# Designed miniproteins, single chains, continued (4), part 101

Each design is a single chain, and the fold is of that chain. pLDDT is the mean over its residues in the fold that is shown.

## One batch from the design tools (miniprotein)

Design m15506
Fold by ESMFold2-Fast:
Structure m15506 (fold): chain A 100 residues (1-100)
Amino acid sequence: LSPAERLARRAAAQLFAQEVLDLLKEQGFSEEDIEAARERLAALIEEVEGLSPEEARRAFHATVEELIRELDITDPAVRAKLRAGADATAALLEEMLAAL
């Protein structure tokens, strides 16, 4: 991948990570849960730099499902927001890559 393509992937993943962390903070998750989420999201950022757009979409969704499981996110509205965020980020990444 070109440096520009890697930067686009990293930027999209970083935006997704920040949105997820902000949502968890708004929902009153503990500092310990937020730290666990931050570690998972940091791994996602490193992973996504080398992925195709389709693989990146799957990685965003896999991270959401893992966070839902690990943090025991039971609120259907919060789960829907996280899943919608994964789709929105994947679409943003496709748009960013198309502009390169």
Scores: mean pLDDT 86

Design m15507
Fold by ESMFold2-Fast:
Structure m15507 (fold): chain A 91 residues (1-91)
Amino acid sequence: NIDSPEMQAEMLLALGHMAASVGLHELALEYSKKAVEIYPSPNIKAGYLAIEGEVAASRGDVEEAVRLFEEAVKLDPSIRDYLEERIKEIE
């Protein structure tokens, strides 16, 4: 049910991840920021930080990307394995 703010935020994070994966970094940040504004839960904030980290990694800012990924894991431990693998890839 798209009428749910939580589902809207999850959809926006999915769109943000897709945008980041094709190099549309400003769109990725816009979608993920809107997700946090609609539904500011730890899981949604973690998704925003993960997308911000991917944007930092794409710009070669590895230290900032790692910092953002570690903060995302603190907010949502369920994404730890995914983000730890990503940290290993960019280091």
Scores: mean pLDDT 84

Design m15508
Fold by ESMFold2-Fast:
Formats: sequence, C-alpha cells, structure tokens
Structure m15508 (fold): chain A 89 residues (1-89)
Amino acid sequence: SMEKEIEELVKKLLEKYKPEAEEAYANMDEAEKKKFRKQKLAEMLEQLIEHLVKLGRVEEARELAQRAADVWAASDPELAERLRALAEA
C-alpha cells in the first residue's frame, strides 16, 4: 500500500539526513517534528524527481511523480499538477 511505501521512504530519508535532522530535532517539539518531516518529504520528492530527469531516468521520474500526484490529487490538486509537470518537462 502507499502508506507502507511512504513509511519506507520516511525511514530512508531520516537515515540519510539523520545527523542534520538530529540537530534540528533537538530544538523542536513533537508537533514541529511532524511538520518538519512532512516538509522534508515533499522537498525530497521534488528534488528526487528533478534529479531523476537530469540523470536521464525519465520513466522513473514520471512513475514517482504520478504516484505522488495520485496521493495528493484530492487534497492538493495544484501540487499534484506541479509534480506531474516537473516530470514531463
């Protein structure tokens, strides 16, 4: 399910940015930590899609952007369109 995939992506993100995130987390409460993780996940997805396009891995960029857009289509249709457009650029 998408929920399990998001959990795995969050785990990989935290592991990759763990030293920097630990410094930031030291000064945050739990609500701020949740918002920080969501913001970092969104930023990582945008950067990852852009990097995949630059590396010539356009099919993977399209798949990732489409899946992310599907998740946010109902709650944030503008973000969903922007993610799809980024992969099709």
Scores: mean pLDDT 68

Design m15509
Fold by ESMFold2-Fast:
Structure m15509 (fold): chain A 62 residues (1-62)
Amino acid sequence: HMEELRREQELIDRYAKLGKEKAEENAKSWPDATPEDIKRFAEAGEKAGRNAALEVLEQRRA
């Protein structure tokens, strides 16, 4: 269904955003973290959030 695909994409996007925001907050707590470091942590967090959402969706399909 198109509606189910849209909902799944929304979940993936939300988890990606949450992962990014959490990683940014954590990176900012590091002493002397550079803007480049914060950006790299944010990218890693975004990827981790997407992967978590995909794993949950795969479990639902099983």
Scores: mean pLDDT 79

Design m15510
Fold by ESMFold2-Fast:
Structure m15510 (fold): chain A 110 residues (1-110)
Amino acid sequence: SPLDTEYRPSESVQRFLASLGFNEETVTLAQIREAFEKAFDRYDKDGDGKLTAEEIKEFLEELTGREVDVEDVKKMFDKDGDGVTTREEFLEEMMRFFLGQVEAKEEREK
């Protein structure tokens, strides 16, 4: 199962995962998804089940350690143009984004 595949994340991603209670050398897709569910709950302060593009931008910048364009976030996450992203849309796009970042980097040597 893809959920059983172990990934070795970058240092910034490892620090982010550790902040949510994940301190493993490698992580599975199931653990990554759980971490993103916890992150969604953390940023969903009013409990409406939605995040703004600006909140997702801040989360992505914390996760990757790099600046993210809010317009790119809107194009990726705000599929219906209402300015918000549901939990399921957030998880699907975050898993896709995370795997793209991790798999593009075979291993960080530094």
Scores: mean pLDDT 69

Design m15511
Fold by ESMFold2-Fast:
Structure m15511 (fold): chain A 87 residues (1-87)
Amino acid sequence: SSEEIEKLKKLKEAYEELLKMLEEGKSLDELREWAETQEPEVKKVLLNLLKLYEQWAAEHGEERARALTKSLLRQEIEDLEKEIEKL
């Protein structure tokens, strides 16, 4: 549906922006502050992802957590693109 496509596109845009901010070296606090400004549905997904990032930082250190989060975001963006193309 058009609504489903729009929802997936918004989520993809949010993941692309988060990836860009991570590549620019933004801190976890800056990423959380940005996520809090997003629409409720997108905000929830972003905050859950940033919670995972924080857990990885505790387990593997900040630099490795950032690399893992970037890899996850690239995969999520690719998966969303493929899902959008099927609709």
Scores: mean pLDDT 86

Design m15512
Fold by ESMFold2-Fast:
Structure m15512 (fold): chain A 60 residues (1-60)
Amino acid sequence: SKVEEEIIEKLMKEYGLSEKAAESIVEALKTGDDVVIRVISRETGMSVEELYEMREKLEK
């Protein structure tokens, strides 16, 4: 989806992630629980709040 593409681009440009890593994070945000969000936050340095905002956009 366009939202998914926009989040992938943001992850690559702002956080220096590869396209494959960004795609994996998007899938984890769509399917994961709060534990998965905390793991992504720890591994990427992104805030939990920013990851929750991305998940909300993906659920629309």
Scores: mean pLDDT 80

Design m15513
Fold by ESMFold2-Fast:
Structure m15513 (fold): chain A 90 residues (1-90)
Amino acid sequence: MKEELEKLLELAERLTAADFAVIAAQLQDPSLSRAQKEALLAAFERGVERLFGQLDILKQKATTEELKARIEKLKAQIQAQVEALRGLLE
């Protein structure tokens, strides 16, 4: 269970970084309209809300304070990335 949870967190961390890079590139694409960029950011933010719900469930199942802290660190990192993406749109 612990090893499975740690592997899921590593996968989530890796995929979140990849998704951020893709959205950041799209928001900087001059061929996309502002409305398209706003729609893409809104869709990404909805995905983040769903991911946070899953991370909260994993935090409840976490058996150590270290795993709980890792989940909270990931949530904080994602939130900072969302703020950076909003800055790209301005």
Scores: mean pLDDT 78

Design m15514
Fold by ESMFold2-Fast:
Structure m15514 (fold): chain A 100 residues (1-100)
Amino acid sequence: APAPVVTLDKTEYTAVEGGTVTVSGTVENAPGARVTVSVFDAAGEEVASGQTTAGADGRFSVTLSLSGVKPGTYGLSVLAEDRDGQGGVAFGTLTVLPAP
């Protein structure tokens, strides 16, 4: 089977400190793929993560809690894995704003 292809609905995300962020998109070539979303700081340390399964239409949506995530700019990765261990990856950015 072809490797999974991940496409994000948007590449730039914004959230407030202590809130949540929802990452959504599509996975091609991998019905029911495991989708892992990870948020990384400038040092490459993972500060938040979440998982879901892509739907039969390839759509996914993952809501991440940003509890304990400080204001700043973060990297975002989305990994889709099929049953054969093939992976597809997409990248984005997350800006966390101070709480009002």
Scores: mean pLDDT 83

Design m15515
Fold by ESMFold2-Fast:
Structure m15515 (fold): chain A 106 residues (1-106)
Amino acid sequence: MTEEQRDRLIDLMGEGLLHRAQGRYEEAARAYEEAIRIAEEANASPLTLARLYLELARVYLELGDRERALEYVEKAEELIRQSTAPESVKQELLEELERLRERIEA
């Protein structure tokens, strides 16, 4: 990943978080979708991509799009399974995804 790609990714993640905090869920979704595109182009780790898909799933749940939210939860779960990160890190993220899945299915 180039320095420019890393800086842009960080900025987009911050933008997504800010938009979500302000209830601008459509803008938050666009920021996270662009962040995922850059992360994929940069061959970011599966764990990094999983975290981005988790945030995107939360945003789509807040938009009322349960089908897309579930799709992104499933993508994040698959990426975590592919990750070589420590089991403690994987377990923490899987617990967040499980809580989100329960909210989607409620």
Scores: mean pLDDT 86

Design m15516
Fold by ESMFold2-Fast:
Structure m15516 (fold): chain A 61 residues (1-61)
Amino acid sequence: SGAEAAGQLGVRIGGGDREGSMLAGRAGAKGDLEKGVELGQQAGMSRKEAEGLARAGKELG
C-alpha cells in the first residue's frame, strides 16, 4: 500500500529514529501533513526534513 511505501521511505530518508520516521511517512500518506510534521520532529528531524517527508508520503499514498 501507499502507506507502507511511505513508512519505508521515512526509514530510508528521514533524519530521525526508525519508528518515528516510519510513522511520519505513514501520516503523510494518509493526508495528515500536520501530524506527519509533528511526528517527524519528535523523531529528531528538522522541520524542513519533516515537511519534505510528509509531502513525499502524501504523494505515495
Scores: mean pLDDT 74

Design m15517
Fold by ESMFold2-Fast:
Structure m15517 (fold): chain A 89 residues (1-89)
Amino acid sequence: VDEEELKKEFEWIDENYEEVKKALEEYLDKLEKYLSTLPKEVAIEKLEKLIELAEKEKKLAEKAGREKTAKLLEEAIERLKEAKKKIES
């Protein structure tokens, strides 16, 4: 993905924080339900890939000074890690 395009997306997210936060929470709820239908190993692998991607995007958002976007990504990462922990149990 073009880093410049990502920066524009981060700016839009910062400007629409409350709406994006709600959409992200709804997406994560659906994602957790979807992952629960998959074999444990497949669900864990998908979560690890999503966590890695979100951590990279968070660093880019922080570097771009997009505090609200970075916060949303941090909350998403925490929730993905919690979902992984529940599946591993």
Scores: mean pLDDT 80

Design m15518
Fold by ESMFold2-Fast:
Structure m15518 (fold): chain A 58 residues (1-58)
Amino acid sequence: SAVAEAGRRARDAVAATTDPAAQEAAIKEGVSAILAAGGGRAAGLTARHDLTRYARSL
């Protein structure tokens, strides 16, 4: 789905950098892309949480 593709691209963007500011920007853009793809507010909040945890795991 478009939402799943947006989520995958967001994870790839976060993983592409080790700069915390760039990771934060990638997380914000990823959440926006998920919302634009038809994800609801709950999906956006979940994505923010998951991408933040993912960035911290790298």
Scores: mean pLDDT 81

Design m15519
Fold by ESMFold2-Fast:
Structure m15519 (fold): chain A 68 residues (1-68)
Amino acid sequence: SLVDEAREINAKMAELGQKMLKLQQEIQKARLTDKAKAEELQKEALKLYEELKELSRRYAELRAQLYA
């Protein structure tokens, strides 16, 4: 159902959000000691951000249908 799909997307977005917060902490630490590590973590953060954007777009579509 649309409700089940929206709930699944919400859970995935929450999980990705937590991973991104953790990555941001690690990036800040790495910037002081290991520039290569910081760049690697930045690439991971960008990938997670792209996933969040796509999930957010789908969630908006489902919200429109659920509250139509």
Scores: mean pLDDT 83

Design m15520
Fold by ESMFold2-Fast:
Structure m15520 (fold): chain A 75 residues (1-75)
Amino acid sequence: MTIFDLPVEELQALVEQAAEELGLSPKIANEALQALLLAKEEQKSLEAVLSEVKNPEVKTLLERVGELFQERVLE
């Protein structure tokens, strides 16, 4: 199971949780969510998204989203 197997509403919830934990703005959260939705449509991996994202705040948010997903799957 990959993070992109999650429905859009669950991806949004993970992005919102990560943004809240990191104190990042709604603009950064939206940029991260759009990157994830595009990756889901294009069948890309989270690692590919992280390599393509140039904004360090968006990259940090996506890394935290990945961590939260791993915690959710393993616990």
Scores: mean pLDDT 80

Design m15521
Fold by ESMFold2-Fast:
Structure m15521 (fold): chain A 71 residues (1-71)
Amino acid sequence: SMDQKMLDLLSRLAREAVDLLRAGESPEAVRARVRERLDRETDRLGFSQEQKDELRREADSILDMILRHFR
């Protein structure tokens, strides 16, 4: 199970992705920005390698859903 900090980070990244898409950013640019933010935030928050790997998989899954269903 993901802890509350992991869920909070994913929720913030999903909101940022939607906001960037609404602002007219390309899907490629949104993926790059979210991945960069995820890497920095996971390092800053001191998540384990297992948690970082889980967050990367979940973030990619959420981005794929958003990008398929945003229009």
Scores: mean pLDDT 83

Design m15522
Fold by ESMFold2-Fast:
Structure m15522 (fold): chain A 74 residues (1-74)
Amino acid sequence: AAGDTYKGIAEIINEKRKRTYAADVTLDKNDLKKAQIKLRATGQVYEGDISGNEVFAQGIDELGEPVDIKTTIK
């Protein structure tokens, strides 16, 4: 439901490499198309768009590199 937090697996991809992290996915309480992805290992937080059981985001990683993020909700 809106505002609920789920466990997920985040794939972080750029032209150099692909990384996989455990993530917490929190559904936005005001916009059912949006979720927040928090990477457990790094503490990085991204806002993403929901499609089915997947959340997609784009952002900058901890090294300042642009990345695509795909998170699958458990």
Scores: mean pLDDT 80

Design m15523
Fold by ESMFold2-Fast:
Structure m15523 (fold): chain A 71 residues (1-71)
Amino acid sequence: REKVTLLVTTEPGKTSEAAANIKKKAKELGVEIKITGGWDNKLIVEGNLSKEEIEELSKVPYVKSVDVVDV
């Protein structure tokens, strides 16, 4: 499990709904995340996540893509 920073692209106008879906999915997976920033249709998400957990977060409604940022 590695500390990662994710750049999440959301559907336009659905950023708050995407954030809620991400938080719900993280809780279902038993992982802690923090949304550390965002603008327009972008969210910055931090956590200790596996590749499989990142993929599960990318599949929630109103998320278009998730990119791992090297920090």
Scores: mean pLDDT 80

Design m15524
Fold by ESMFold2-Fast:
Structure m15524 (fold): chain A 68 residues (1-68)
Amino acid sequence: SSNEDLVEILVKYIEEEVKRATHLSKEEKEKGLKEFTKVMSEHLRTHHGLSDEQIEKFKEKVEEIIKE
């Protein structure tokens, strides 16, 4: 569905932004990603109608980025 595509596109965008942020430590990236993920999850729920399950998948994929 378009919601799954949106999540995948957004996760890829975040991954590239994290890779480009070479001036930030891993701890700073993790903190920033947690705050961004909180704000974005509410945006996706409110403006795109994503389900709790879809938002949980988004959060899990973002956590995988920091574990690299």
Scores: mean pLDDT 80

Design m15525
Fold by ESMFold2-Fast:
Structure m15525 (fold): chain A 128 residues (1-128)
Amino acid sequence: SLSELRRRGALLRSALEEQNRQRRRDSLLKAAKQVEALIGLVEQALALLRQGPSMMPQARALLDQAGGLLSTLGLYDPEVAVELNQLFDEVRRAWSDLDKTATLLQEFLARARELLRRLRDEARQLSA
């Protein structure tokens, strides 16, 4: 019957809308996980740099690893990835200046924590 076809069409539409919400939520949670991992690596790099210039090679290795996570982040949230990559490129340009690099890493951490909160808040809203 036409009534049954309309009912089936409505159920299919509701299922597709729910799948789209779940897929978006999953992408936000995956982006949040990448940002959380980035924060951890940058915090470790900053702690090493605070120990002095002898720790720069170890700090650089952690920041190179963070660069890989930024590339993965771009697959889940391109806007967040662009913003954090811009800050990270400033860190790369300042690398010969320890104090400037430390300041830029602190700015990166402050912005990454704000973006992490936003990603988690957006994912929670999609659960309601």
Scores: mean pLDDT 87

Design m15526
Fold by ESMFold2-Fast:
Structure m15526 (fold): chain A 72 residues (1-72)
Amino acid sequence: MEEIEKLIEEIDKLQREGYAATQAGDEAKVKEYAEKLLKLHEWMKEHREEVIEYLTTVRGIKRENVEEMIEG
């Protein structure tokens, strides 16, 4: 589960930085963060059931929200 923990930390960081870049109108950074997020989401889709179980059980996130995170 170390990979999933690191993945969540990376997603949180990229979402914060991507949101800030979007508000600043920095299109280049928005694209960079979006591409990185897509790669992380692809990994989550490959490990969908494991990610859902981990985040709902260990982190207490609602299944609906976890599914949205995986889909992007």
Scores: mean pLDDT 76

Design m15527
Fold by ESMFold2-Fast:
Structure m15527 (fold): chain A 65 residues (1-65)
Amino acid sequence: SPLQSNQKSLSNPDVQDSMMQVLKYSTQISISRQKNDQQSIDRYSKLLDQHQDKYDRLVRQINSQ
């Protein structure tokens, strides 16, 4: 089932690390937006995108076949 595939992906330590990094940078972006700090928003957005790409790649690899 899709839920079992998602559960297997979520138990992978690299997937968990990528998720934690995405959550971390999402929080930093929110803080930076409240401060109107465009430089920090741009920086953390790039880092978020990198870790989101890593997450998507890992989940795809684990769920492939």
Scores: mean pLDDT 80

Design m15528
Fold by ESMFold2-Fast:
Structure m15528 (fold): chain A 98 residues (1-98)
Amino acid sequence: MAYGALLVTSKAENAEKLRDIVEEAVRKAAERYGGELVMLATFISKDKKDPSKKLATILAVFAAPTREQAEAMLEDVKKEVEEKGKDLDIIDIRGFLS
C-alpha cells in the first residue's frame, strides 16, 4: 500500500467548489487505479502577503496498491484539478508521495 496527498490553495470564497473538484478528481482516479480517498479536509488561513484576505487549502490523502499507482493517481488528480479549477484562482498545488 502506498499513500499520496494533494494540497490545493485558493481564495477562501472558492473553498466549497474547490473541495468538490478535488473530491471528484480523487474518486475518479481511485476508480481508475484501484485506490481510495482516505481523507479530505479544508483549512482556512490568513494570506501571509495580505492578512485581510483568507485562503482555503484543501488536503486530500489517498491510498493505492502500489507506489506507481499512487503516482499515476496524483498526476491525474493534479491535471483534473488544474483543468476544472482554472476559474477558481488556484494559488498553489502541491503533491506528495509516501
Scores: mean pLDDT 86

Design m15529
Fold by ESMFold2-Fast:
Structure m15529 (fold): chain A 84 residues (1-84)
Amino acid sequence: MKKKKVTAEKTLTPEEQALSAEGIEDFFRGVAEAFKEAGVDELHLKVDVTGTPEQLEAARRGLEAAKEVAKDMKFKGEVRFIPP
């Protein structure tokens, strides 16, 4: 039996940080859904967020939504806040 493991890393650029909080949440959910549909058994998602506390909270909510989507697989999520 072969396990499929993926590590996805994303550092938000200043342009990407112009996304709304909903855009950030949708990004995390979409990534988890895509990897789950691809049959990934273990997903390690890392994201660096720079900007406002609201964007950090949106990233954390998105990560929780990703965990819910990925509940049938091994999920590890990390969010790092880099203050402006």
Scores: mean pLDDT 68

Design m15530
Fold by ESMFold2-Fast:
Parts: sequence; C-alpha cells; structure tokens
Structure m15530 (fold): chain A 88 residues (1-88)
Amino acid sequence: SAMEEELVEALVNGDTVRAAELALELLEQGREDVLLRALEKAASQGSPMARQYRELLERDPELARRFLEAVVAGDDRRATALWIELQS
C-alpha cells in the first residue's frame, strides 16, 4: 500500500517524526498488520529505527504507542522519558 511504502521510506531515511505520524495513523485505522510489514521491510534494509521500534512494540505496545504520540506532538521530554522506560 502507499502508506506502507511511505513508512518504509521514512524509516530507512531516519525521518523519525514522519515515521511516527504514519505509524500512529496505521494504528488508528486498525492496520497493525501493515505497520508490522513496513517495520520488517525497513529493518531488512538496515534501518536501526525500524528494528528498535519493532522491539518496543513487541515489549510494550501501549508504551510504544505513547512514545509515537509524544514524538508527533513534539514533546521531546516525554518522548525521551518513554524511550528510556522501554529500554529498561
């Protein structure tokens, strides 16, 4: 899908904000399968962001979603705190 390809491109290019926007949109639409496919494709192309976010989503999907929301909102303090929480 167009959103899948855009997300792969954002992840591979390290566009964190754009990737977070697209990932949240997919989750809001109930298209988690598309999100997981995009993360796997981007990770296979060497995206460390895709690999890391896939691990976060597997570990704690609710915290992973809150992290995306913080990134999209530009709340750098909250995004950093949530990222540290997910790595602990």
Scores: mean pLDDT 81

Design m15531
Fold by ESMFold2-Fast:
Structure m15531 (fold): chain A 100 residues (1-100)
Amino acid sequence: SAELEALQAEILALLEEMLATLEADPRVPASVVAQLRALLGELRAAFEAGEFTSEEAWQTLEDLVVLALNAGTAAGREAEFLARVRRISELVRRIQELVA
């Protein structure tokens, strides 16, 4: 579905922007950045494989969002990261509506 692919691409783009922000911040540990990259890679692979309805894919997204929000909050970016997390939640809800 073109709409599903567009929603997945927007989620990945938002996560890439959050990761880029954290990578640029010297207060964020390199280990946290590496873990976020690994989770983002797993999520992208799951989306490309069509595993968007798997519990594992949604758990990976949740783990990624929680880690990114915690790192962003520690860096003093809580308002910015909460706004991005809310947008991701809206996109997830839309995907769930399409695949239900």
Scores: mean pLDDT 85

Design m15532
Fold by ESMFold2-Fast:
Structure m15532 (fold): chain A 93 residues (1-93)
Amino acid sequence: MSAKLSKEELELLAEASLLLMQLAVVKLAAGRIEDEAARAAVLARADELQERIVEVEEEVLKGGDLEEARKRLEELKEEIKALAAEVDALLAA
């Protein structure tokens, strides 16, 4: 399919794809958490973050506010980093 996307739209979609990949790695690591309640909580949080990334991709594809999309992706990036740090701490305990 030929979508007429701008360079900025392509860059935002590439960032979203990278965040989805990073989140998949966090989910894989979270599967190793021995505490069932902690594992379930982390995986639920990861699923919420995944849905939010998909919403940003949909906004970009609809020609929405690219500045708002960029801010949302930056917020998601920081939340994914925080979740990854939480998973690392749980695995080190």
Scores: mean pLDDT 85

Design m15533
Fold by ESMFold2-Fast:
Structure m15533 (fold): chain A 64 residues (1-64)
Amino acid sequence: SLEEKINEARERARKQMEELDRLVKEGKPVDEIMEAADRFNRALAELGRLTGKSIDEILDELSS
C-alpha cells in the first residue's frame, strides 16, 4: 500500500539521517560523509515523491 511505502521511506530517511550525523561526529573521511549525504538525499527525494511534500516540510517532520 502507499501508506506502507511512505512508512518504509520515512524509516529509511531517519536511518540515513542518523548515519550521516554519526559519521560527521566521528570525523569520518569526507568521501564517506558525502556517500551518506547522497543516500540521505535520495531517501528525502523518495519521501517527497510519495507524500507530495517539499524537502523543507519533510526535514521539519524528521527533526520533530
Scores: mean pLDDT 86

Design m15534
Fold by ESMFold2-Fast:
Structure m15534 (fold): chain A 108 residues (1-108)
Amino acid sequence: SAAEAAVAAARARLVELTQKFLDKFNEIRKQADSLTVEEAKNKLKEILDEMIAEAERAGLTPFVDALRKAKEELDKLKPKSPEEAIRKGVSLFFQAADDALRALDAAA
């Protein structure tokens, strides 16, 4: 059906975006030793802003909402190291992707 096709397309696009931005998070992780905590948080927020923009362009409203929540939670973090900031930021990202996938499945 058209509705099933739309949900399948949305899931495929969300998975594609998740993989693309996971690669960006992994690149920041490799640079952790050269970053301050504030620099790590700022780079993570920049990636989340890029993800929000791409998710909005793709019409993935549940993912946009989840990513905005993840960005707000990232701002509240007081990590003790750049590595902790990156680890917690990546965890918030995976939670946002899972929340969005569950919302898309519920809409089918």
Scores: mean pLDDT 84

Design m15535
Fold by ESMFold2-Fast:
Structure m15535 (fold): chain A 69 residues (1-69)
Amino acid sequence: SAALAAQKQALQAQKAALREQQEKLKKETDKLLENTPDEIDQGVIAVKEAVELTVLERQLQQLDRQLAA
């Protein structure tokens, strides 16, 4: 139906926005690591990135389930 097609378009747009957030996070983290010589501080940055990426991946999986319905 036209309504279902419009809903899928909206969900696809949300997925695109979340993927853009993932890419931005990765680029910002890379830049922080380039300016962080301390190995302990690098570890903290890496853990924070991993947590944030996991949250974004879970949101993407939820949208994928909605698109599959």
Scores: mean pLDDT 83

Design m15536
Fold by ESMFold2-Fast:
Structure m15536 (fold): chain A 92 residues (1-92)
Amino acid sequence: DKKGAEGARRGAERAREGAKKGDAEEAARGAVEGAEEAEKAGGKKGALYAGIGAGLARISASVGKLAGDEKEGAELAAKAAENGAKAAEEAA
């Protein structure tokens, strides 16, 4: 069932839009929203991988802000969301 993977993919796309703006919190929020959509879709593997991606995105965003490089934190958050979405899609 593709529904969890589709939720994770939408989250990765939203995280990338945040990264384009250099907004680490928007990038992390996109990843988290994707994980929530994957969970609502009922796909256990999609929800797991999207959740891992969202967790790593939040850590990346926080570390970037603390290091004074929010743009890099946002980029790393978007990459974490993308990796989570790819893992969810491969597991689908």
Scores: mean pLDDT 82

Design m15537
Fold by ESMFold2-Fast:
Order: C-alpha cells, then sequence, then structure tokens
Structure m15537 (fold): chain A 89 residues (1-89)
C-alpha cells in the first residue's frame, strides 16, 4: 500500500515536471489520497487524526491546483509525500 501511494505521487511529479497536464497530475494525487484515507480508516486511527489528515490532503491538492507554476506544484506533492512517509513509520 505505502509503495502504491508513493508511486501515484511520483507519477504526479513526473507529469508536472514534463508539463504534460496538471489535471492528470492532480488525478494521480487524488488516487494517492483515496488510498491513504482508506488505509487510515482501516487502521482505526482517532477521529482527530483522520480529520487532520483529510484537511491536510485537501490543502495539498488545492496548493497543487492553485500553484503559479509546475515547480511550486511539485513542492506541494513533496510535502504530501513527507506526510505519507511519517504515517507509514
Amino acid sequence: LKNQILTHLSTAKILLSSGVSRELAIAEVEKANELLLDYLKDQNVSTETYVASTLASIGYIEDIRLAPNDEIAVKSVNNFEKDVLSIFE
């Protein structure tokens, strides 16, 4: 699962870096987010942790959508990736 989430985020970074499509990159990040939230639900994390993770993910996705250029969008994906790595300790 962790590797599947990281693969979607990696694919998003490749799409952003190649300038192909921001919408396709966002779709990959949304797939990563769906897998992450399903995982947290399966792990029975606290309501506080689940809400915090959901809000953080929404923030990262919106940061990517609103980014003035692809370089800044990639930084938002990298921030999301750091949160994912922290969760899968």
Scores: mean pLDDT 81

Design m15538
Fold by ESMFold2-Fast:
Structure m15538 (fold): chain A 100 residues (1-100)
Amino acid sequence: SEEIKKRLRRLLIEAEATLTMAGLWARLQGDEETAEKLFEISNQISELLQKLQNTDDYKSIGEQALKLIDEAVKLIKDKNPKTAEKLREIGKEIKKLIEE
């Protein structure tokens, strides 16, 4: 479905932006290790966005994104609980799209 693919693209863009902002915030708090990991996850989401342009296998892209979001949530759930919750909500929307 082209509509599902467009909605997934929107959610991946939101996840990328959220992860980048969380990384910048971690860096400002002096947590460079967490910042580097968040930027790495953000870059992997960017790669999934590029792949999504050239494939109809949105389920595989969504599953990979969910794994990356789960990794980010585990990293920041105690340090940045509000952003962790936002990432969980994005993940919930992705899961609904790919499980239809």
Scores: mean pLDDT 90

Design m15539
Fold by ESMFold2-Fast:
Structure m15539 (fold): chain A 69 residues (1-69)
Amino acid sequence: GEEEEREKILKQLTAIKKAQELAEELKKKNPDAKVEIKPIGDDAALVTVTVGDKVEKYLVKADGTVTKL
């Protein structure tokens, strides 16, 4: 129903917002870093940080869980 679709959208937006907060912190630590955010499924976002040849990835969930890949 509409309520289920609304809940999925809110979870995805929450995950993106938390990913943006993490991206901002990572950018402050590494000003030359390129940070990209990609939504994954309904409740998570992938944060990719590139500094020269080094690439780090973080999975950020709507519940606030952050996992370094």
Scores: mean pLDDT 80

